# Designs tried in a protein design run: designed miniproteins, single chains, continued (3). Part 25

Each design is a single chain, and the fold is of that chain. pLDDT is the mean over its residues in the fold that is shown.

## One batch from the design tools (miniprotein)

Design m8900
Fold by ESMFold2-Fast:
Structure m8900 (fold): chain A 97 residues (1-97)
Amino acid sequence: MKEEAEKLIEEAKNSKDPSTQILKLLRGAELAAEAGDEELVDKIVETFKEMVKKMSPLDKAVALIAAATMYAAAQSRGDEKLAEAYKRVIDAIAEAM
């Protein structure tokens, strides 16, 4: 799980496509949260903030909607760790806007 999440971060950093960056980092956040790796969640949140700052206003909105959708889904199933990780991603995206 940790190695897969690290790979997703690197794939996101190497992509120039905002949609790919968003999807890879959201998947990385899920895997890091499931692993209980707070340091890896921090790294993903920081990476999201850096990447989102470089995005167009439309892509920033897409990132926020995607993260919010994943947060709502995690909350609905009672996954507190995953919900917390996605909430941190939402806050980072909002701060970068």
Scores: mean pLDDT 84

Design m8902
Fold by ESMFold2-Fast:
Structure m8902 (fold): chain A 56 residues (1-56)
Amino acid sequence: AQSSDYVKANEKAAALIASGEVTKDNAATEAEAKVRGNTVPVFYPKIAQDIVKALT
C-alpha cells in the first residue's frame, strides 16, 4: 500500500514538473496540494522537496 502510493506520488511529481504545472515560485505549495490533497491520501514531503530541487 505505502510503496504503491509512494510510486504513484513520485510519478505524479515528475508529471507536474514535465507539464509545467509546477513552477519554481510555487513548487513547494503546489506539490504539497497535489500530492497530499485530493490526489494522494498520504503526504510525501520528500517528493515535494525533490520537486523544488528539480526546479532550482
Scores: mean pLDDT 54

Design m8903
Fold by ESMFold2-Fast:
Structure m8903 (fold): chain A 55 residues (1-55)
Amino acid sequence: EEEEVAKRVLDGALQLIRDGVPLEVALRLAERELKEAGLSEETIKEVKEKLRKEA
């Protein structure tokens, strides 16, 4: 499901940030993964905003 994919990608990106990856890099990796999975631009935007708030 799109929702499950979005959550998995968000959790992975947050873990990368906790491991010392810069927010900018984590955002680019998350965006690429979400686009490759075929998620909507709306969902991609929401995940990126959540990632910015958590970092």
Scores: mean pLDDT 80

Design m8904
Fold by ESMFold2-Fast:
Structure m8904 (fold): chain A 65 residues (1-65)
Amino acid sequence: MTVKVDTSEYVEKLVAAGLSREQAEKIVDLLAKAEAAGTRLTPRQVAELAGVSVEQASLAIRIYE
């Protein structure tokens, strides 16, 4: 599949916001897959799937939006 979203750009923004690179990459991957599938993940779902706090998940979603 052709990915038109530069996931690296969002990873760097999340790292700058205080997330680890591994957490940032996992969150961006989850959000990109949800977007491609036409679904929306809640902060709680992102937190559980990525192993971050709900606050960090909310911040990541806001940066991605």
Scores: mean pLDDT 76

Design m8906
Fold by ESMFold2-Fast:
Structure m8906 (fold): chain A 61 residues (1-61)
Amino acid sequence: SRAQLEQILKWIEKELRENPTSIPPEKLIQAILTFVLGLLDLSPEEQKEVEERIRKIVEEV
């Protein structure tokens, strides 16, 4: 599960870096979070960590 999460997050970061988007950051963060939560069964603490990591990726790209 953790290894799969790390792979998914690396893929998302690569995709956003290679294909810049005009989607507003908050909408993009929520869309990516919904996608990740749909793929993985995460605890509430892991969900919060993932949201913070996605936010950093989107803000840094």
Scores: mean pLDDT 79

Design m8907
Fold by ESMFold2-Fast:
Structure m8907 (fold): chain A 109 residues (1-109)
Amino acid sequence: TITITQPSSVSVKLGGSVTLPATLSSAVTGKPRISWFKQRPGQPRQLLIYGTSIRAPGVSSRFSGSGSGTNFTLTISNVQPEDEATYYVQDISTAPPTWGGGTTLTVEE
């Protein structure tokens, strides 16, 4: 079973840039299978990135994904108040898919 580790909380200043890490217990080999999701209270979980680095339709260019092996990141540039959310990593190489515990991003003025 693959385990995904994410820091519980990260803070960033409004208008700044932040990189959210995720570490997998086993290396991703072959086709990328990592996705990033954003969840705000009262809203559905939104797909941001799939296949490690591909933005989902309608997702702002301020979001970018990268990574290989066991280390993956989501970078958010020009952080806005609406970016305050919990960000989850999913690995679909397992059945059922493995979820990280999520990183809560706090946006400070």
Scores: mean pLDDT 83

Design m8908
Fold by ESMFold2-Fast:
Structure m8908 (fold): chain A 72 residues (1-72)
Amino acid sequence: ARAEARAYEARGVELAKQGRYEEAAEEFDRALALDPRHAVAMLGLIAALQALGRHEEAAAREREFYALYPSF
């Protein structure tokens, strides 16, 4: 499960580097489905949602992130 979450994270990062933010968001969401506390995947999802103009969803995810990682 955790190894699979990291694989989805890696795919999301690569897709985001290519500007493929919708596909990147899907891969980050898959990572979070396997590991809900995966900080890098959550930050990646927030960035992808912002790039897609889905600002309200990004803001909701940011609030969840800071609730889980107040010292990050």
Scores: mean pLDDT 83

Design m8909
Fold by ESMFold2-Fast:
Structure m8909 (fold): chain A 93 residues (1-93)
Amino acid sequence: SAEELLRKGIQAYLNGDYETAAKYFEEAVKKAEPGSRLRAEAYSLLGDVYEKMGDYKKAAEWYRKAAEDYEQIGDRSTAEFYRKKAEELEKKA
C-alpha cells in the first residue's frame, strides 16, 4: 500500500538512507490517490529528502507539488508553508 511505502521511506529517512527513502516516497506517490493527503505527505517528504541531499532545485519542485495537493484538499495553511519553503530553496539553487 502507499501507506506502507510511506512508513518504509520514513524509516530509511530516519536512518539517514536518503536514496532509499526517496525511492519509497516516489513509489508512495505513484500508488497514492491523486490530490490525496497521503500523496501530499509523500511529496513533502520527497522535498525533505532532496533538501537533505543538497538538491535544492528538486526539493523545491517536490514541495511545490505537495503545496498543490494540500491546496486541493483545502489545507491552505500547509500549502502556503510548502510554497514558502520551495521559494526559499529556489534562492539557494
Scores: mean pLDDT 89

Design m8910
Fold by ESMFold2-Fast:
Structure m8910 (fold): chain A 62 residues (1-62)
Amino acid sequence: YYEEGLKYYEQGKIDEAVKKFMEALKKDPKNSKAKWELLKLAGEYPDNPAVQEALKELQKIL
């Protein structure tokens, strides 16, 4: 999940990358790397709907 997110990010598929990082966190909430990548994406793509939804879900569980 996390590694697939990185591959999507390299391909410029930000929406897919965000979804993979969220899946990684849902499977392993201790995956701090996935949290950090989502925060970075929120800084780089704050107007991306997938990023906004991921941040909303993160606040719901944390």
Scores: mean pLDDT 76

Design m8911
Fold by ESMFold2-Fast:
Structure m8911 (fold): chain A 57 residues (1-57)
Amino acid sequence: SMMEELQKRAEEIEREGLRRYLEGDASAGERARAEIVKLVEEALGRKLSVQEALDLL
């Protein structure tokens, strides 16, 4: 389903962000979270509320 595909892509982004953070990129987690929020917003065709973004992350 679209939700399963989004979940998989979000997990890939989070995993890559953690890898980069562990390799010394202090901002990698912030960028990964922003990319996940953007991915979900683009799929839904709307902006997430602060609470929706917190529940997602």
Scores: mean pLDDT 85

Design m8912
Fold by ESMFold2-Fast:
Parts: sequence; structure tokens; C-alpha cells
Structure m8912 (fold): chain A 79 residues (1-79)
Amino acid sequence: MMEKLRKEMEASALIVAAAASLVSGKKAYEKGNKEEAKELYEKAIELAEEAIKLAEDNPVLKEAAEEIKKEAEEGLEEI
């Protein structure tokens, strides 16, 4: 139970960080700062991938992380 709770807490924190990076990336792109947007989208992808690994046994957290990763990957393709 302790190990599972720790992984879920870490996954949740990474999801929050990934979402924040994604939002910041979208704002940077809207301002025309493509270099900053690229860095933030890449960071969101990395954080989301770590969250997916930690959330293996929690489908809700895994799905949330996968959605963030997908949006960040789509944003990165637009740059």
C-alpha cells in the first residue's frame, strides 16, 4: 500500500507539472515565442511519460497523463 500510494502521489505531481508546462507552452506559442513553446512542450511530454509509468495501476491518472502527452506532441508538431 505505501509503495502504491507513493507512486500515485508522484504520478499526480508529475501530471500537474506536465499540465502546467503544456499551458505555458501554448501561451508561449500564442505570443510567437516558438523556441520557448518547443522547450515547454518537450518538458510536458517528458513529465507525462514519467507519470504514465508511475500510474500503470491507476487508469484515471494514466489516461490524464496520456491526454497531456498527446496535446503536447500535437503542439510540438505545429512548431
Scores: mean pLDDT 85

Design m8913
Fold by ESMFold2-Fast:
Structure m8913 (fold): chain A 67 residues (1-67)
Amino acid sequence: MDKESEEYAERMIEQLKKLAPYLSDQELQNAYDSFVAALRSRTKNPEVLEELIKRLQETVKKILEEK
């Protein structure tokens, strides 16, 4: 069940966490926007897409709050 989209989202979240110490707040937001665009291109199921976007958004918010 959309295992490819889930795997892709997991790798994007890990990349975002890895890059976070090296990025400004604006660069982090730009990376998030790029990742969301990539997920929209790859994920055809709207329910899965919404859940993956929510997970990315929560990750970005948590990183920004910890700065």
Scores: mean pLDDT 76

Design m8914
Fold by ESMFold2-Fast:
Structure m8914 (fold): chain A 74 residues (1-74)
Amino acid sequence: SREEILRAIGLTIRAIGLKIEAELNPGNPKVIAEAERLIKEAQELLETTTDPDAKELAEKAIKLAKEALAIAAA
């Protein structure tokens, strides 16, 4: 659905921003907390959506957020 695609786009944009923030400010506990929250939100969308575009974007958001978490936690 359009709403699911827009939600997935929003999650992907947030994940990109978190990865940039993690690179600029490694070890920031707020970035860690936001990355964990975003992973959870994206996983919930991935589990509930049947829209292939929303699934692809949700998977991308999870991947980017996990990268942000790894950078921030290093």
Scores: mean pLDDT 85

Design m8915
Fold by ESMFold2-Fast:
Structure m8915 (fold): chain A 66 residues (1-66)
Amino acid sequence: DEEELKKKVLELLEELIEHAKKLNDEDTVEILEKIKELVKENKLTQEALDSAEEGLEDVKKRIEES
């Protein structure tokens, strides 16, 4: 379900934005906020959303392990 995937991606983006803010990584915050805008505007294909979800989960795990 595209809507469920979209919500999951948005939740992952919000978590990563908060992590990046704690690290004072403003460049990453800006990139993630732009991706969040693209997701909210439905400008990404389902394949792009699937790829984003996988990539964001990987990044989140790496941040949590650090």
Scores: mean pLDDT 75

Design m8916
Fold by ESMFold2-Fast:
Structure m8916 (fold): chain A 60 residues (1-60)
Amino acid sequence: SIDEEAAKLAKAMVQKLVDAGRVDDGIKTARKMAKDAKKGGLKLAAKVARETAKEVEKAK
């Protein structure tokens, strides 16, 4: 589904930013993606983006 693909893309994008040493940008991007996904009705993508932001912030 579009929601499942959006969830995968969100996680991959955040991971690329973290791998590049841009941890704060990764967290901001994940939070923005979560808000945008929620507005678009993509419940899974919103959940995955929120959880990814929390995981990255805890690992910081």
Scores: mean pLDDT 83

Design m8917
Fold by ESMFold2-Fast:
Parts: sequence; C-alpha cells; structure tokens
Structure m8917 (fold): chain A 67 residues (1-67)
Amino acid sequence: MRNPDLEKGNKYYIEGKAAAKKGDLEQALSYYERAIEYYKKAVEKGDKEAEKNLKKTEQALEEVKKS
C-alpha cells in the first residue's frame, strides 16, 4: 500500500542530501527536519521502512549540525 508520509519524507531527505552536497547547510537542516516530521507520521502508521529512514535522517541532521 502507498504511504504518502513515507514518500514525502523520502522527497525531503533527498532534497536535504542535495543541499548538503552543495554546501547549503541551512537548507539541508530545514529539509532534514521536514523529512523527520513526515517519517514520524509514517512510523505512527506502522511503516517499518519509515522507522529505518527516520534513524538515517536523524544521523544526517546531527552530522550537518556538527559542520
């Protein structure tokens, strides 16, 4: 079944990674925070993929904060 919250989380995660690669750390943080919000909604609906992606996104967010 489609999970629109997982799809939106994935979209923002990809945007965050692209921003980080360009050196736009403020935009990367913003996108990762949005991805986390959508992944949390997907996790509340029982999406196991969203749980794994949430952890990866939180790690990416911490890495950018330390840069």
Scores: mean pLDDT 84

Design m8918
Fold by ESMFold2-Fast:
Structure m8918 (fold): chain A 57 residues (1-57)
Amino acid sequence: AAEAQRQRAEAAARLGNLDGALAALAGPPIPASEAVPVPATAAAMDDAQIARFEAAL
């Protein structure tokens, strides 16, 4: 569960959704059956967003 939660947070961060990534890390473990699919489309995050996400890890 923790690994899946981290993977979702990392994927959200890569999509430029920093708030979503931080929320995923702070929330309870996500069961596999309830995990939201990660969108195929990705957007790069700027350095500030990456730094904030890394600080949250």
Scores: mean pLDDT 58

Design m8919
Fold by ESMFold2-Fast:
Structure m8919 (fold): chain A 89 residues (1-89)
Amino acid sequence: LEKALEPAKEELKKAEELAQKAAEALDKGDYKTAAEYLEKAAELVEEAAKVVKEEVEGEEGKKAAELLEKAAEQLREQAKELRKLAEEQ
């Protein structure tokens, strides 16, 4: 699994940095900024899934890409909830 993610290492690193910025925004009560960072993180995780599908052949690559696609969906759902909260501010 770890080896299957290597081609997308840079995208995943950037997504992690954005997720950390989202957590900092949440700590400050800035739901709009937190949602924006999570949306950008989801885009990078989706790009990572695409890279894994193109670069890693076989079942290992398919499973890794499916895991990343699920993670991106979770990030988008979190961003949607935060954006709803931001509309009340």
Scores: mean pLDDT 82

Design m8920
Fold by ESMFold2-Fast:
Structure m8920 (fold): chain A 114 residues (1-114)
Amino acid sequence: MTPEQAALIDEAVRLIDEASRALKEGNAQTAVELAKRAIEFAERAGDEGLPLKAAAYQVLGMAYIKLGDLDGARQAVEKLREIAKRAEELGNPEAVDVARYNIEQLEAALKKAE
């Protein structure tokens, strides 16, 4: 990992923590905005940011469910499926398991919201 990738990862972690806190406090719109920023930093970090990208999409999907944007939440699930596939191609079983767990959590929350 380069120093630049490490800095991007640190910022993604900070934004995910802030997004999760906003979500817990009932500030779902703020959680969406912070999670989207976290995704941008994780993507710029490349494959090293893949687990953080999964965590950010999980927060984004849960925030969309709280806002009643079930289509946005379904899109987050599809992005998690893409992340799981990429993690599998890279031979990262831990990232695959995290993405699959996040998919199951979002699908369960979506079913309850309908």
Scores: mean pLDDT 87

Design m8921
Fold by ESMFold2-Fast:
Structure m8921 (fold): chain A 62 residues (1-62)
Amino acid sequence: MEDILEFVKNVIRQVLRRTGDKEVALATARQLIDYYATRHKLSEEEKEELLKKAEEFVDEES
């Protein structure tokens, strides 16, 4: 879980630096979290926690 979050945060940073667009960063983060949640069989609660942390990170970095 923590490794997935760190990877998602790194992608968010890259998207924000390239585009400056929070909506694109959030959409990218959501897509990655969905992919990893399915692949690693994360619970709905773990997925929701990752989404919340990704959204908070986008707000902090912007």
Scores: mean pLDDT 80

Design m8922
Fold by ESMFold2-Fast:
Structure m8922 (fold): chain A 80 residues (1-80)
Amino acid sequence: SMEEKLEKEIKRLEKVAEELAKSTDPRDQRFAEIVKEEIDELKKALEEARKNGWSDEEMEQRVKEINRKALERFREELAA
């Protein structure tokens, strides 16, 4: 299900954020913050989907939008 896929994605991103946060590089610390914000948005989407009975298609569309916004934040950080 999309819910199970999203839960697995959140767990993988949490591991990435933890590894980045252990880095002494300030850029890695900023990337960790972006990943944590993405995780928070994905967790909110999962909770909203459960409360409102979203279809897999509706969940997929919301996840795609969250991922797009995170990618834009990474691009802005790389340009700074």
Scores: mean pLDDT 85

Design m8923
Fold by ESMFold2-Fast:
Structure m8923 (fold): chain A 84 residues (1-84)
Amino acid sequence: KKKEELEKKYNLYQTLADAYRGSAESARRAVENAEKLSQEYAKKDPEKAEHYRKVAEQNRKGMETLRSKAEEYQKKADELKKKL
């Protein structure tokens, strides 16, 4: 009984894990872009360089949170898969 309910939960958690993983990758690219801009402006505009350093740090924290959520949902999906 209820194999369909377990399959639906598995698909939901796998979809959430994939979505958070994708968002983490986007945040990683935002970090790389901000770090590049910080380096480019370091000699020309130190205030802009500092702004981009802060943007990189904020995106890095966001990336870590998104990766943590992706791992959490992946573990939930993997546990449900063992029951299928």
Scores: mean pLDDT 86

Design m8925
Fold by ESMFold2-Fast:
Structure m8925 (fold): chain A 73 residues (1-73)
Amino acid sequence: SLEEEREREIRRRTEEILRAVPGAAKTSADYFKEKYNLDDKQVAELEKTIKRNAEAAAPTTARDWVDSRLAGE
């Protein structure tokens, strides 16, 4: 069914996002380190915060992405 397909795609996309989160969090933290001259402690704290927030948002982000695809926009 379409509902079963949607749930499979949401799970798959959530896993993809979660796998990408550590790398994305590091890239974002490194960007802010360069832009604002952050020390290593500030960068580590920022990376941890970005990672935590991204992991918490992953299921919602995945659902919105899948639903936008199914809507044809």
Scores: mean pLDDT 85

Design m8926
Fold by ESMFold2-Fast:
Structure m8926 (fold): chain A 89 residues (1-89)
Amino acid sequence: MMTDQQMIDYYQQRIRQNPNDAQSYYNLGDIYGRQGNHNTAITYYQQAIDLDPNSQVAADAYYNLGDIYRIQGNYSTADQYYRQSDQIR
């Protein structure tokens, strides 16, 4: 079974081959978010959204950004991201 580091290396390789792979950026954000590395997770989620802003990947990234900002006590920003996620469906 892949370790978190092996999964990170895998998705970084995918991005190197295809810089527009929004799914791989989202997956990196999810891994770093699970590790509590919120700043890195935010960066990867933002990149996934920027590459494919009206996709299910973007909706999931917005939702997870909302969760991170809520954990950090920034409820206003969290609410904005949750609303954006809901709008994409």
Scores: mean pLDDT 89

Design m8927
Fold by ESMFold2-Fast:
Structure m8927 (fold): chain A 81 residues (1-81)
Amino acid sequence: VDELLEEAERKLLEAERALKEGKYEEAARLAREAAKLALEALKISSGKKALRAIGLTLAAIGLIYEAALKDPSLKELTTIK
């Protein structure tokens, strides 16, 4: 669980950096990967670790939407398929 949470946090920070640099497609991709890792961590975690996984998932979704607002071609990444 710790490995998944650490990787999710790392990718989320990379997504924030990419967003600030104007790399919106890269930011959305990294945020989507962070959300996936956080959801995987949530499935196998409990208590405080589960709360962290939820927080990371919400933050990642927010970054995906922010990137899509800056680059509308990323609309597909704003929906779960």
Scores: mean pLDDT 75

Design m8928
Fold by ESMFold2-Fast:
Structure m8928 (fold): chain A 94 residues (1-94)
Amino acid sequence: SVQELLEEALKTLEEMLEYAKKNNVERAAEALEKAIEIVKKSIEEGKITEEDAEQIQRNLLEAYLELARAGEDVELVRKKVEEVGRNIKKALEL
């Protein structure tokens, strides 16, 4: 179930990345690509570390703030941020 939680987080992150690219929010896209790289590595290793989880959360917060600054749908973005954060936290607790 660590695998499934990380794959769900990856899917939501990739949806957020597509959204950031579509709306030309380059700094959000860069932060999301960094988070995606860490999640993909964690999937390959079959585990997630506290350090990797913290780095994902930092990149996710940066993406949220840049999307909010750009005037995007903050409520929609916030829900996706919370969904990713919840899946990463659950994966770390397993």
Scores: mean pLDDT 86

Design m8929
Fold by ESMFold2-Fast:
Structure m8929 (fold): chain A 58 residues (1-58)
Amino acid sequence: SDEDDEEISKLVRELLLKNPEKQEEIREKAVEVYEESKKNNWSVEETKKKIEEEVKKV
């Protein structure tokens, strides 16, 4: 839903602001996780958790 996409976008924006030196890598990881979430019908909470986990590895 639009609300779910807004929550994910908000998380990504917060991660980008906290890690300005890694903006490109964060965007790439966020897109990758988002696409995977759509394929597997993950919840917003699962998607957000996975984005945070992948960004921590950058």
Scores: mean pLDDT 82

Design m8930
Fold by ESMFold2-Fast:
Structure m8930 (fold): chain A 60 residues (1-60)
Amino acid sequence: KLKEYLEKLKKDPKDKEAVEGLIKLNSTDPEALKAIAESPALSDKEKGKIAAEVMKKKYN
C-alpha cells in the first residue's frame, strides 16, 4: 500500500523493497514520485529500469 511504503522510507531511506514497491504501484501521487526520486536505496538508472518494466507491462 502507498502509505505503508512511504512510512517505511521515512524510517529507512535505504529500504529497497519500499522503493521498488512504490515504483511498481505506478502511482501519480506527487509524494510517492518525490520519495522515489530522493531515495538513495537505488540508483536513478535502477529506478528507471524498474519503472520502464512496469510501464511496458501495463501499456504494451
Scores: mean pLDDT 74

Design m8931
Fold by ESMFold2-Fast:
Structure m8931 (fold): chain A 80 residues (1-80)
Amino acid sequence: LEELAELLRRRAEELRRLAEEARAQGMEEAAELLRRAAELVEEAARVLEEEGDVEKAEELLREAEELARRAVEALRRALA
């Protein structure tokens, strides 16, 4: 679980970098959604590492996935 938590923390950092890049390009909606997704992924990592609660972590990851989908939709609208 600790190994998975570390992988999720790296994923959250990647999402934060994407959010920063989107914001720099004026894609504020996508940036905010990516930032929120990163926060949920990092919380999932914490839950796995500190609590071992796989089901709670899975729920947080499902929420992060939904925010990421909305971010892609926002990017598609901005680029259309």
Scores: mean pLDDT 84

Design m8932
Fold by ESMFold2-Fast:
Structure m8932 (fold): chain A 79 residues (1-79)
Amino acid sequence: SLDQQIQQLIAEADAMGNTVAKNAAQLLAQYQELVRTGGDPMEIGILEGMLRISIGVLRLEGHDALADRLQDLLDQIEA
């Protein structure tokens, strides 16, 4: 499930010691819950912005595989 993929990414990022990826995956879990429950559009927008920044930071650091996984999961939530 999407929930399981997000939780697995959190665990993998934590095991790697990648704090940016771990925090981004945790924000992704919060974003998914707000989208699912019809939460505040402003809060959803803030989380989306934070996720895009984190993905960009990971790409600048050369962690393209982690950035791609976060982007793919974000796209699945938005579909």
Scores: mean pLDDT 88

Design m8933
Fold by ESMFold2-Fast:
Structure m8933 (fold): chain A 58 residues (1-58)
Amino acid sequence: MSDDELAERVRERLLSWGYSDSLADRYAEAIRKGDYSTLNGGQRSLLFSVVDDILSSL
């Protein structure tokens, strides 16, 4: 799976969980850039949970 594909899947999953477009876009941008420094500890934990959920459905 490419970073672009992962970013899009993370964005879709966050939106389905009821998070805002702005938050979902922020996570997608972090993945596409490979720069997670813009995310705090709680946001990184959420990202890992979303990625785990996506990968466990593959």
Scores: mean pLDDT 80

Design m8934
Fold by ESMFold2-Fast:
Structure m8934 (fold): chain A 93 residues (1-93)
Amino acid sequence: SQEEFDEGVAVLALVEGKRALEDGDYETAIRLYQRAVELATGKLRAEAYTNLGEAYYKMGKYEQAIKWYEKALEVDPDNERARKLLEEAKKKQ
């Protein structure tokens, strides 16, 4: 289905985005994670939102990081990683 193909592209975007993030290429990571958000649904979209938040956090943009972690929790309220990272970002404000 189109949904299955879109999820596959989203997974690749998450993998490439994480590599960009590890290399300190935050602009590329954000673009790739944003693409994953557009194509993913459910828990995969929550993961993409959480990764967007992490990229903004590493840039020192804590207010933006908080917004993305909150979006992750709107999609997946039980996401332990998003909850933990949200608490860490709030401590920086």
Scores: mean pLDDT 90

Design m8935
Fold by ESMFold2-Fast:
Structure m8935 (fold): chain A 120 residues (1-120)
Amino acid sequence: AIKLTMSGGGTVAAGGSVTLTAQASGFDLGTANVTWARQAPGEGLRGVAAMSADGKEVKEGPRAAGRFTISKDAANNTAYLNMTDLQPEDTATYYAIATMIVDGEGLSVVGEGVQLTVVA
């Protein structure tokens, strides 16, 4: 089956760090663009960070401000979002989204989401 299995999150104190993970099954993350997105209470889904399939292009959202690092590990077929110096406004449900072309068709795989709560 094609899926992203997510882990990480939970309750973290402000100034702390957390790493969110998304492990791919049934496809190769080396062929997929990966976007980390978030949904906070009262907000729509917003992009946090993105990395191209070849890993050469990385984009960070304005709120990441150098505090978040996106990476992929080809050997483990896993994407990571390493989040440092956490602030209460980082409280949200986070999603990994992989997009790729399979047999000439666009395919998107969305992880189940992980809740992060940052307390002051």
Scores: mean pLDDT 85

